Designed miniproteins, single chains, continued (5). Designs and how they scored, part 87

Each design is a single chain, and the fold is of that chain. pLDDT is the mean over its residues in the fold that is shown.

## One batch from the design tools (miniprotein)

Design m19019
Fold by ESMFold2-Fast:
Structure m19019 (fold): chain A 97 residues (1-97)
Amino acid sequence: SYTDELLKLGESILPELLEAAREAARRYGVDELIAERVVSTYLPTIIGMLQELSEEDTVRALASLILIEAQRRGLKVSREQAEGLARAIVEAVRRAL
């Protein structure tokens, strides 16, 4: 199914994306655990969004997920930090595909 294909594609690029997300998290001053959790949880969703939505809409959606994950962990992350991290993750996903 389409979902199974997205899951398999996500699994194949996950290690590369985790490394890229950790590097981006350090660059934007976001806790690496937030980046790891967001990528591990939402990578198939991010791939699906990039197929259906614009890059900018995908970045905005991912930034919101980053902010939610930060809030759940009691960590302070600004919208600008979340958008920077989200953009870097989206760019890394596009390069890996």
Scores: mean pLDDT 86

Design m19020
Fold by ESMFold2-Fast:
Parts: C-alpha cells; sequence; structure tokens
Structure m19020 (fold): chain A 81 residues (1-81)
C-alpha cells in the first residue's frame, strides 16, 4: 500500500469515527476519548509524518468544534509517545 493510500485510509477512518460519534450524539468528552483511542492505534501503524498529514487533512473538513476535539486528541497522543 502506498503512503498516499495509507493517508487516505487514515483520513477516511477519522472522518467516519467523527460522523458516527455525531450520529450517536456523543459528548465532546466521549468523542475526544474515541478519537484518542483511534489515533493511539494509528500512531503504531503509521509513521509520524503520515499520521500528521491524515490528522490535518481530516481536521480541514470538520466543523470548528470537531476540529478542536481531533486536534486535542492528537496532541495528547503525541505527549504519550
Amino acid sequence: MSDEQKVAHAVALLLHAVREARELGLSDEEMFRLLKGLLTTLSKELPESLLRRAVEEAAATLDPREREILRRAYEEVLKEQ
């Protein structure tokens, strides 16, 4: 699988997780925990450069509230590396 395909799949997974969290009516805290767990798993499978690209591409398509939750989750995952 190419690096471009890895980024595309990670973006799709992050966006799907946000959409499902929205449909389930999850709180900001619950969405944060979901995204932190997903990003922790992705950080083990992807190089940091590709994960950063996927997070920024996903964040660019989200509303400001969801974007902030995703960015906070990503920052916490980086602190735990």
Scores: mean pLDDT 86

Design m19021
Fold by ESMFold2-Fast:
Structure m19021 (fold): chain A 86 residues (1-86)
Amino acid sequence: STLDGMIELLEEGKKEYPEDAEHYEKAIEHLREAKRALEEGDLESAIEHLEEAREHVSKTNPKNLLAQLVLKELEILIEELKEKLE
């Protein structure tokens, strides 16, 4: 899934930038919660967790291309889910 792909990218990003490990770990935790919320059909909770993950990823080193890819994927997914909520 898209979320599983993002989690894998963040796990690799954490290895490349271990100084940002706390932000990667929190982002991964929120992505796992977003996945659970989507499985339960709770789009509002999923969006909240995706936005929390985005905030944590945004605090990592901006030179990390893996983190930048996840930020773009998160922005797209959040917009798509918000559109479905309306």
Scores: mean pLDDT 87

Design m19022
Fold by ESMFold2-Fast:
Structure m19022 (fold): chain A 90 residues (1-90)
Amino acid sequence: SREALVEEALALVEAARAAIEAGDAAGALAHLDRVRQLVVEMLLAGLISEDEATELLGLLQAAEDAIAAGDVEAALRHLEALAARLERLR
């Protein structure tokens, strides 16, 4: 269901945030890669619109770019925005 996939995605965003706080950039990126897979799965299953998927994937990319750049403050801001957008799918 959409609710179950959203809950899994939210848990992975929290895991990514915890990984960033622990200095584990590779772990954070791995968690976000799984979030990206869930967003694509929801889109292909017709559980979210193309517009919703575009917004979520954009926020994911911003978070991934900040993590790769070592910008902890930007990474945490983008993860917060991603979590807030996922919450709106409930």
Scores: mean pLDDT 91

Design m19023
Fold by ESMFold2-Fast:
Structure m19023 (fold): chain A 106 residues (1-106)
Amino acid sequence: DDIAALLQRAVDLTQEALRRASGLDPETVRAVREALQTLQTALDGVQSGTLTLDELRRLLEEAGGHVSDAAGLASRAGDKETTDLLLQALDTVNEALYEVNRRRRE
């Protein structure tokens, strides 16, 4: 499943960002952790078949918001590597969201 593969990549990127963000302020760490939890919930739901496309869209929008916030905070802190990982995760979430919206139109 393309959506599951994209979500796995977003989870992996966000986990690496969380590891690197451990030295940043608590707000940034919290935002990354919230994004990771939401992405993991979406991945588990896709793999188990328990989520509707509308539920998955909402989870991806929520996760994208958290990733975007975390990327902004990491950028302000001057941590380029954490910022780049979070921006890659955001791009991957947006690709997954595009696929969900495509399936919702069909």
Scores: mean pLDDT 84

Design m19024
Fold by ESMFold2-Fast:
Structure m19024 (fold): chain A 93 residues (1-93)
Amino acid sequence: MEITLDMTPEELAEAFERAYKEGKPLEAARILNVALHKFGLLPYNENLVFVLAPYVKAMTEEEKQALAEAIRNNDKEGLLAVLERIHQRLDTR
């Protein structure tokens, strides 16, 4: 699926779910970068995909589902809460 900045929250959430189910962490990271850009949290930059890919790879199934729902519902606070949990887990390694 072609990922664009014009995608709706529902399209981004569906694309994210598809990418992680297919075992495509780089594609899931691209979708996450678009979502973060739409929330005003991060600029869209293809190089940031490689920064975000370790976060996607570290996600549990519950975190993937929570992130997809936060994207779908345009829930910035929910998105940040999921990412903070992942960051804390990665920082302890």
Scores: mean pLDDT 78

Design m19025
Fold by ESMFold2-Fast:
Parts: structure tokens; C-alpha cells; sequence
Structure m19025 (fold): chain A 81 residues (1-81)
């Protein structure tokens, strides 16, 4: 579901901002799986996962990173469907 993609994206962004790159990769993989389950192509799923991580890096706090990544993940998966 789109909500699962948004949740996983938020967790990936927060983990990136906290400096936990391994956990961020795990959440990005989870997000890509949920995007595929929602009907995105493998290429779209990879792009969505990468965008959420990249947007998370731009924020100053883990909380802001989670919010930004969640929003971007939702918007991108909705556009892919």
C-alpha cells in the first residue's frame, strides 16, 4: 500500500539523518518491496527508494528527515501508479 511505502521511506530518512546507513538501506529495501507490491516497476521502486534516502540527507534532524522522506516517498509512489 502507499501508506507502507510512506512509512518505510520515513524510517529510511530518519536512519540516514542518524548516521545509521545499514538500517537506512534495510528500510529503503522494504520501501522498494512495498512500492512493487503497490504496482510500481522495479526501476520506479529503485528510484523512489533512492529519492527518499537523498531527501532525508538534506534535513538537519532525524524528525525532519523522517517527515520529508515520508512525504517524498508517498508523492513518488502515487505518481508511479
Amino acid sequence: SIEKVAEAAGEAGRSVAEGNTDLAAQHATRMAKYALDAGATPEEASRIAQAAVDYGRQMKTPEEAAEAARKVGRELVEKAL
Scores: mean pLDDT 80

Design m19026
Fold by ESMFold2-Fast:
Structure m19026 (fold): chain A 68 residues (1-68)
Amino acid sequence: SSSISKIKKKKDNLKKEKDKLTQDTKDLGDGIDYGRKHGTQESVDLLEQSKKDSQDQADKLEKEYNDL
């Protein structure tokens, strides 16, 4: 059986990774706003895809956290 300490460590790691992805998603949002003013549509589309990928990863980590 896994010790309570191991479960807590795994939860802490999942929370940190999710928090990082959430921050990355916000930063990408700022980049999208900047890109719409100063960039190309292609650059904006790439940032939108990166934002979606970060959101999807964060959702997966949240599910893993809740399943523990």
Scores: mean pLDDT 83

Design m19027
Fold by ESMFold2-Fast:
Parts: structure tokens; C-alpha cells; sequence
Structure m19027 (fold): chain A 74 residues (1-74)
């Protein structure tokens, strides 16, 4: 892993980011725009605060689970 810059996204991390983005798009399409915007803002803030790749991956998985739960309630 690079010592000085943010580590390059793994294929798994990239897939998680894509999945989250698609879930937010579906939430917006179904009229849950405010919830999608809130989830997106929280995700960005938590990623900025994360101190490791493992924490970033955990944040992505948690936010995907929340987005999926919100979508399932619709």
C-alpha cells in the first residue's frame, strides 16, 4: 500500500462505491431524494474521517446496508 497518499481503491471497494451510487439513484427515482442526499452527505463525511482502508470499507458496507433498508421500506 502507498505510504503517503490515500491507498488506491481495491476492486471490492470500487464495487461498493458503485453499488452505493446506484442505490442512491434508485432512492431519488422513487421520490426519496432527501434520504438519498442525507446518506450521500454522511458517507462523504465518514470517508473523510476514516483513518484506514478497513474503516473506509466498513463505512461503505454500512452505508450500503442503510440505503438498501431505506429502499426496501418503499
Amino acid sequence: APPFKLPRLSPEQFALLVEFGLLLQELREKGAEEEADRLHAEFNARLKAAKSLEEMTAVAREMIARAREALARL
Scores: mean pLDDT 78

Design m19028
Fold by ESMFold2-Fast:
Structure m19028 (fold): chain A 79 residues (1-79)
Amino acid sequence: DELREEILRLMETKGKNLAEAVGEALDKYNFSEEELEGLLRVLRKLVEAGKDAETLADAFTLWYIKYKEGEEFTEEDLE
């Protein structure tokens, strides 16, 4: 999936270990293209704003937890 590969590529800019962990989590569940696009949009903005690996990891973790619990993930949760 091109969206999945772009997310992993973006995370790899901050660290290979982060990209590997995110890849394993994404492979565990069947995410929709809309869900992956939402995540990619947020992560791309964080990278463009010069945020560090910890901020990207926290953003992914929050998105993943909310997805597992059936809760809405919003960009406001990161700002």
Scores: mean pLDDT 74

Design m19029
Fold by ESMFold2-Fast:
Structure m19029 (fold): chain A 61 residues (1-61)
Amino acid sequence: METATVETTKPLKAGDVVEATFPDGSRARGVVLSGNEKEAEIVALRDDGTLVRARAIAVPP
């Protein structure tokens, strides 16, 4: 599973819409499937139209 970061000061929860930054520097809009204060599982829409399931790490802005 790919790891991405989401800038947030609040716990990520199912149904939240997020902007995730991937290790290659690309950004994608995603939806949280499940989460807590530290990490979440998301599905993100990539530039090419594919959906990617990733682990998102919550980081302060």
Scores: mean pLDDT 76

Design m19030
Fold by ESMFold2-Fast:
Structure m19030 (fold): chain A 74 residues (1-74)
Amino acid sequence: MSVKEQILRDFRVIAAESEAYLVEKRGTEEQKKQARELLEKIRELKAKPYEEFDLEELDELTEELTALDNQTFA
C-alpha cells in the first residue's frame, strides 16, 4: 500500500516473470507446462488489490520457477 511496498511487489513480479521466460526458451515441453501453470498463479495474485497481495506467496512461486529453470541445465 505504501509506494515502497508497491515498488517491491512490482520488482518481485518482474523477477518471477523473467524466470518463467527463461524456462519457455530452454525447457522441455513438460517444464514449459509447469512454468505456464506457475505464471497463471502469479497472474491471479497480481489481480488482487494491494491490501490482499501476499508477498510471501509470490516469493514461494518465484522459488518454484527458479528451481524449474535450474532443472533446464540438468
Scores: mean pLDDT 76

Design m19031
Fold by ESMFold2-Fast:
Structure m19031 (fold): chain A 55 residues (1-55)
Amino acid sequence: SLEEKIKKLEEEIEKLHRELVDAQIANPDQVGPLVQRLLEKARELEKLKKELENS
């Protein structure tokens, strides 16, 4: 369902946020790629939430 997709995507974003925090301390070179992945997932989440509201 759309709600299940949103939940999975929110979980992925949460994991990426944790990885980003860790990378800022331990692996600064990975910060850029992680930010890019977060932005892509955040855009997908916003799109899915709008679809859910219009359903």
Scores: mean pLDDT 82

Design m19032
Fold by ESMFold2-Fast:
Structure m19032 (fold): chain A 65 residues (1-65)
Amino acid sequence: MDSFIDLLEKALNAKNEKELEEAVEKLFEHYKKHYPSLLEGVDEEKAKEELLKWIKEQKKLFNTP
């Protein structure tokens, strides 16, 4: 199974938006499987969208100096 770190690394190193979206989806699925109580009552779609946008900003800050 992919670890949280592996999934996060894939998201940060995504070459295009499709890869980034897929990596974020897998990160969220990891949370659902291992920490389901943390996502109980959370709007999963909005949380995924916020995570996707956050990672896009991190890519700009950390990968393009």
Scores: mean pLDDT 71

Design m19033
Fold by ESMFold2-Fast:
Structure m19033 (fold): chain A 115 residues (1-115)
Amino acid sequence: LDEQIDRLLDEIYKQVEEKYGIKAEDLEALVETIAKELKLDEISRYILELLLAQGLLYQDPRVYDLLNDLLKKAKEGTLTKEDLVSILEELKKIAEEEGDKLTVELAELLLEKLK
């Protein structure tokens, strides 16, 4: 892969870590833990990754607080389906406020699969 692209990605990850205290590895581990515990299919797992990444791009404190709570619960082994539903509903609400129709539709799709 292009060396200049790798440097740009490293800079983005550093900014996300400095701003939110969330490392790329922690986010990846969270998605993997949720997918395993809630038995998500491959498509649902990808949708979750996209939703969480988009949530971070909103730079909204509500998203940051919910992600930190999920990371803590995943590490402690106390994560529930209801915890995931709560963050998805909040992400959907923020996406609606932002006018991000695609993120709203992705959140609705994942919420439907969790019923």
Scores: mean pLDDT 72

Design m19034
Fold by ESMFold2-Fast:
Parts: sequence; C-alpha cells; structure tokens
Structure m19034 (fold): chain A 65 residues (1-65)
Amino acid sequence: SVEEAKQRVRELIADPSTPVDELRAAVAEYARLVQDEAKTPEEYHQGVRDVLEALERIRAKEAAA
C-alpha cells in the first residue's frame, strides 16, 4: 500500500547506514504507488512533496560521503 511504502521510506531515512541505492529504490516504489493510487489531488501533491523530501535526503547523504 501507499502507507506501507511511505513508512518504508521513513524507516530507511532514519537509518544512517541505509545504502543510497536501497533508499532510491524505496522512493521509486513510493512514487509509483502515489501515481497509481492517489485518489485526490491533495494526496498526489502530498506524495510528490514526500518524494522530493526523500530525494533531498539522498542528495545530502551523497554529499556527506
């Protein structure tokens, strides 16, 4: 579900040892589910914001390495 994918992304972000590729894969899955399952424009826009936030976290993680 979208909620499970969102929780997965949050869990991976919270773990500093998560490989960037694993986090990218989880974000891609969440983005796919948002695109396919969002029932309202508000849900879609929230999903897009969540994806952008996760991508910024990935960028910061790569910059710190």
Scores: mean pLDDT 79

Design m19035
Fold by ESMFold2-Fast:
Structure m19035 (fold): chain A 67 residues (1-67)
Amino acid sequence: MLLSREEAEVALNLVVQAYNANHPDKTYTLSEAAKQKIYDESGGDLAKMTALAMAKLDASASGTIGA
C-alpha cells in the first residue's frame, strides 16, 4: 500500500505509539526529519515504512549503529 505523506505521518505516529506501549521506560519519538527520511526511503510503502521506523526506534533504544 502506497501512502501520501500525510497518511504516512499518521501511520508512523501509530508505529511510535505501539513501540512506546511496549517500552514504558521512556518516550521514544521520531523527529519530523526522521519521518520524512523514512517516507522518502520507503517510497510511501507501508510495510517498508513500518520496518524502517521500527529499526530506527530500536537503534535509538539500544544505541546500535548500522555499519
Scores: mean pLDDT 75

Design m19036
Fold by ESMFold2-Fast:
Structure m19036 (fold): chain A 89 residues (1-89)
Amino acid sequence: MSPVQKRLLEIFDVDGDGKVDDKDWDIVENFVTGGNGIELTKEDPLFQLFDVDGDGKVNKEDIKKIKEFAESENPSEELLKRFSELLGV
């Protein structure tokens, strides 16, 4: 696992059990799209992390892409570079 993938999994491990499961991803999706707590603005660094396709919106497809990237055995080099720059890894 790359340092970038490990860092993403640490961020999304919302229950702190060392594993990111479907419940953790559901919580993240609802948090960024459903408005149950923090309103992410375009100026928020987390918004830039979640806006994977750069369309200025965070939707379920963006969260799905982040999940697939974080759990991938062969992650996209483009996404590795992007998340490395955003996470400072």
Scores: mean pLDDT 69

Design m19037
Fold by ESMFold2-Fast:
Structure m19037 (fold): chain A 105 residues (1-105)
Amino acid sequence: MEEEFREYHLEVIKEQAGVDEETAERLLDAGLGRLSPEEALELVKEIVERFGLDVEIPEPRVVALQLRGNLEYMRLKYRYELGEPAEEIRARGRAAAAELAAQLA
């Protein structure tokens, strides 16, 4: 289950963001809370610089929470594609959003 989700997440991030496997794995680790806020910020700075993106990068804490939110979104997408009912997906999404919002206070 976790290994299957990991493979799904890595392939989607590689395809959608156009990043290599090493960068996709670092994004996964950031989403799992395995990186410090400063490490998460440095990862996003590397990606922004590599792709020449003109975006404002938030404070380290906000970057770390955004990457965690992206992982939770990807987890919900994976469960939805496995046939989990839409009502259950919505309930999980609300719970995850509330938890992440509490960490912004």
Scores: mean pLDDT 75

Design m19038
Fold by ESMFold2-Fast:
Structure m19038 (fold): chain A 70 residues (1-70)
Amino acid sequence: IRIPEVKEVPLEEAKKYNPDAKEGDYFIRKLGRPDVPAEKFDSLEEAKEKLKEILENTPFGGEYEIYKVV
């Protein structure tokens, strides 16, 4: 399973996905679904493990991005 490249987003943008966002947080988002809340993680490793789990359970279910709050 290929994990997508992590995108850096400024704190102001991250707060649009999750108002509790802080610098250093990671988010997983489903592309094309702005109504789906972003899951917040404290580390890249946790975000990657969760995304791997999602992809293993729904291998044909959409595209996902990982964001790092800068």
Scores: mean pLDDT 71

Design m19039
Fold by ESMFold2-Fast:
Structure m19039 (fold): chain A 100 residues (1-100)
Amino acid sequence: MSKEELRARAEELLTEAQNLVKEAKDIYEKSKGLPKEVQDKAKLTLLNAERTLSLAQRVLEAIDAGKPVEEVERGLQMVEAHLADTKKRLEETKKAIEKA
């Protein structure tokens, strides 16, 4: 990818990560008063969302620091994998809350 395409993709992933953190926080609040297992699952999902956001921010920092394209592409792949995992955990957490 070009540096311009990498930056655009990194900004897209950052926005998605920010939205996931917001949703995970809302889910964690909804888990209050539910069984500890559900609360712990919601807290873990929030921590994963926050980690994904930090990774997305680091990719943008790497672009600004002029890091090699290959390192940036690896970072983007890592962020995409974490976003996919976080989305899956978030859906599983929502189902756990519905059953509680």
Scores: mean pLDDT 86

Design m19040
Fold by ESMFold2-Fast:
Structure m19040 (fold): chain A 109 residues (1-109)
Amino acid sequence: MQELIEEVRRGLERLRREPLSRRELAELVLRIVRLGIQGAYDEAERFAQELLSLVDDPDIRAAAELVIRGSEYAKAGRDRLAVSYLTAAALIAIGVLIDEELEERKRKL
């Protein structure tokens, strides 16, 4: 868990200085979702709020909002609802990664 927190922290520090690719943003979302799934709800919520303040990408923003709501539900003891929101955030991030992989394959033509 501590290593995952440091990975997310480094990703956000880099994002404050320079734009990240959509792939890097999606990977950052997945790391934040993993923190939530591992029970680090305060860290997941805080990092998702920071991500939301730094990005304009509508898919990444939607995923961050879902992490924030999922973390809030987890703190309220609504575990099933929390898992649903965190899963939805993960699915958006996975969708971004699939789109990036398909675009990369087109560029290698």
Scores: mean pLDDT 86

Design m19041
Fold by ESMFold2-Fast:
Structure m19041 (fold): chain A 79 residues (1-79)
Amino acid sequence: DSYIDVLRRYVAELREIRKELARLDPALAARADEAIARVEEDIEELKTESDVLIQIGRVLRAIGDLIDFRLQLKKLREA
């Protein structure tokens, strides 16, 4: 798998989280939309980026966003 394939999977998972957030917290869903757009921009940039450290940095940032939104969704489900 390429780093692009990994980021595409994270976008798909963020979109599923965003669907639930849209029902529970529309303001947080808007923040998820911003994170999705950022990861999609990273995917386009990585098509021409050859620096492995930059590629890894983009993946780590996307993981951080995904973990944060998962934790926020968990808190809303527990409320």
Scores: mean pLDDT 84

Design m19042
Fold by ESMFold2-Fast:
Structure m19042 (fold): chain A 63 residues (1-63)
Amino acid sequence: SKAIEAIEREGVRALHAGADPAAVEQAMKESIKLAEELLKQGYSEDEAVRKAIEHFRARLAAA
């Protein structure tokens, strides 16, 4: 999925930038679940990607 690939790229980028691996793993899991649920609800792949990445960044900033 384009959404999952985009979230995985953000996670790898965060890890290379020195983010805590446990926080990145949690944020990725939550963001992937969000993307999958949005796609099931009929959101476009681009909208699901946008919302999932926003969630990933917010969760990582809060960790």
Scores: mean pLDDT 84

Design m19043
Fold by ESMFold2-Fast:
Structure m19043 (fold): chain A 67 residues (1-67)
Amino acid sequence: SIKEDLEAAAKAIRKEARKRGVSPETLEQIDKLIEEALSKPVTSREEADRILAELAQKVRELIEKDK
């Protein structure tokens, strides 16, 4: 399902951030972004793709800032 795909992708993003050794504070911010993304109403695959793209961009910015 769209929700399951989005949850799986978010989980993969979190796992990758952990592997990159981000600080606990940055990981907490990533978790909040994931919760926000997953709480948004999703009515189509296109909406899910947009949510995921925005989440991925914000997470990349946090990882870069943490370094």
Scores: mean pLDDT 81

Design m19044
Fold by ESMFold2-Fast:
Structure m19044 (fold): chain A 50 residues (1-50)
Amino acid sequence: MQYYTVKEDDTLEGIAYKYYGDPSRYEDIEKANNIKELVKGQKLLIPPSK
C-alpha cells in the first residue's frame, strides 16, 4: 500500500487512472479511505492493484 497527497484539481478518477490505468477503479480508493470527496492536501491510501 502507498499514500498520495491530493493536489488542487485532482479527481478520484484521475488518481485511479494514474495508479491503475483505469479511472473506473476510483471506488477502490473511496472504499480504502471511507471517503466520497477529495480535499486538497488529504493523504489517500492507495490499495495495491491485483
Scores: mean pLDDT 77

Design m19045
Fold by ESMFold2-Fast:
Structure m19045 (fold): chain A 86 residues (1-86)
Amino acid sequence: SKELEDARYRALGTAAYVAGLVKYAEENPEKREEILQEAIDVATETALELYKVSKEAYDFLLEAIRKYVPKYADEIIEAVQKAIEE
């Protein structure tokens, strides 16, 4: 469906942005915690949007983060899952 296709692109876009924030955090250790919190917040906002579409759409985001985010992926995913899945 177009809804799932749009969700897939949204998930990939968010994962790319989060990957950029993680890289920025690695290059700026003094701001690491602040930047990682921004990454978690952005991922959680997209996760909430996608979870309302379907669990499958939400899973696209978790898979994209795990695949494309070089570090802290598990920490970010765990924080998102805690916020969305309770």
Scores: mean pLDDT 87

Design m19046
Fold by ESMFold2-Fast:
Structure m19046 (fold): chain A 88 residues (1-88)
Amino acid sequence: MNRSLGLFYVGMAQHLNNQGRNGDSIFMSRRSIEFDPSLSSRGLTQIGNSYFNQGDLGNARTHFTRSLDLDPSNSVARTNLATVDKAL
């Protein structure tokens, strides 16, 4: 487990999602979880954001739900899950 590397990858994933590079963001989010599993909630939130940006509401919902199951205090995952549920 490497927390510094995990934090780098999840930060990069957020940046890539903000640029519409959603596939690259998924890759970086998975690497973040790989290097630091304690970042799984944050990584899953970024994967959910990537799928939502691509219009894949089913995969977005799945990843936000898993993120929130791991960290019920993750307000970003909670807000984004509510947005997906309204869009379905």
Scores: mean pLDDT 86

Design m19047
Fold by ESMFold2-Fast:
Structure m19047 (fold): chain A 82 residues (1-82)
Amino acid sequence: DELAGYRELTAEEVRAIGEELAARYEAAGDPETAEQMRAVAESLAAVEGLMLGGLRVYEEDGVLVVEMDVGERSTLEALLAA
């Protein structure tokens, strides 16, 4: 399966990830970025067929950094088939 590295996310799972990341930013003393994480999660939760290929969370210069590889299923299938 050309999508073997990706998993499909439900709207609830996207929101849950956003809340977990927001909690990490709040614990790090960054409530503004926590609210941004929630807003991004709500926007992504509206995307049908959202696939997650990678999620990295790390600290750089005292700032919590989140990197995500996301895409729509149909777009990812087209790219992987090419």
Scores: mean pLDDT 68

Design m19048
Fold by ESMFold2-Fast:
Structure m19048 (fold): chain A 77 residues (1-77)
Amino acid sequence: MINEEALKAALEVFEERKPEIEEATAALPVEVAVGLIMRVLGTVMDAALFAKDAEEAAEMVRREVEEVIAEAKELAA
């Protein structure tokens, strides 16, 4: 079953970091931008399913957001 507290924490991190993700992916082809955004959403779902608590869920999403932003910047260069 999905952990509702973990899902809430994961979604809060995603919403807080969404403007940074959108800015980092804005220069990329739409197919690449969508792929990177879907990776973050996949991590939100993984955090909801597998994180032991809200703190771990938030850290899982923060880590993936940082990786996605870094990859987006590399692809835009």
Scores: mean pLDDT 83

Design m19049
Fold by ESMFold2-Fast:
Structure m19049 (fold): chain A 65 residues (1-65)
Amino acid sequence: SSLEEELRRLERSRELAREIVESLDEGIARVYRELGYSEEEIEEIFSSPEADDRALKEFLEKSRK
């Protein structure tokens, strides 16, 4: 039953990874809020990597004086 033990380990690792991702998402959301993003905009950023990259680039360009 080494496969059963491996499955149990992978399930545990996935659970820990999910907790880590949730913690990081909270941190990222906090930074975006401090940068002036709305909760709706933050939700869009989390739903798409392309939206995340675009939003950050646009904000940085608009803040450059």
Scores: mean pLDDT 75

Design m19050
Fold by ESMFold2-Fast:
Structure m19050 (fold): chain A 89 residues (1-89)
Amino acid sequence: MELYEKVLAEARARIATIADPLEAHRLRLEALARYEIETGTLTAEQAREAAEEARRYAAESTDPEEAAKARVAAEVLERAAEEIEKLEK
């Protein structure tokens, strides 16, 4: 609970200084991924599968804004998978 609140508070503070709504969305997703990595609730394989699903959703989406958000989600999840794999070495 407290770790989740701390991660979200840090994200909110950074988001408050961001003018770009897509960049704000990226920071929110990075905060959630960081929480999952720190709590051990996300595996590298799950992150890669989620990134692939987000990439597919972006490609199939008829809404350009939703497609852009899905591409950001795929990037964040791919980086999360790489970070988890790095920690396992």
Scores: mean pLDDT 76

Design m19051
Fold by ESMFold2-Fast:
Structure m19051 (fold): chain A 98 residues (1-98)
Amino acid sequence: SHMLEEIEKLAKEGLELVKKGIESGDKEVFNKGLDLIRKGIQLALRNDDIEGMEVSLKAAREAVKLAEKSGDKELLLRAEILEGMGRIALGVLKLISK
């Protein structure tokens, strides 16, 4: 529960920075947003937290959607890499919980 709250905070703050980076054209701010979402993925994986991983993956997918709308192919690729990492990690967690 406490770990899930931290992951939810990282996802929310990460998406706020992703949006801010796109709106301002600041790739460093955009990447900082992805780094917060990635930290949530790492925490969920470390704690075998499927729900936290699903929260982080939903945030990564929203980052992909926002980057796609921006028309910046580099931002899209960076967001897609993060979403792919989240998908793999969720698959691993679901396998080890059986």
Scores: mean pLDDT 90

Design m19052
Fold by ESMFold2-Fast:
Structure m19052 (fold): chain A 67 residues (1-67)
Amino acid sequence: MEEVRELILFVLSNNPAVSPELLEKLLEEFSTEELLNLTEEDLLKIEGVDAEIAREILNSISLVKSN
């Protein structure tokens, strides 16, 4: 579980659409399991996340889920 969370942090931290502040908020709001199962609606509830940023986050997380 910890290794998967570190991998999520790595892919999100390398996405220019995700600020360090947004990354911190995502890791605080969601467990590893929740992050892997995020929907666009879940992401849109976060302050500072629009539809474009939500799609970028979902795309980054999909790279983790392929393993």
Scores: mean pLDDT 79

Design m19053
Fold by ESMFold2-Fast:
Structure m19053 (fold): chain A 81 residues (1-81)
Amino acid sequence: SDRDDAVARLTRELEVFDVSREQVEAAVRRLGLSVTDIELIANGTASDALIEAVAAELGIDAQDLRDAGVYALKSAVEKVT
């Protein structure tokens, strides 16, 4: 599903911080995140408020969460261009 794909994508980006898929799914449930919210986080374009809330739930730094998404998007763009 689109949701499962978005969760899997975000989980892969955060593996370096020892964030599990279970932790990502728990944060999605607790914060009521839509597929669009998850995709915005995964590509580094989410609002600062959303990044801070999700980072707090995952136990990581907000800036690390932002940078992971930005780096993943940059890598994807560079691969297709």
Scores: mean pLDDT 83

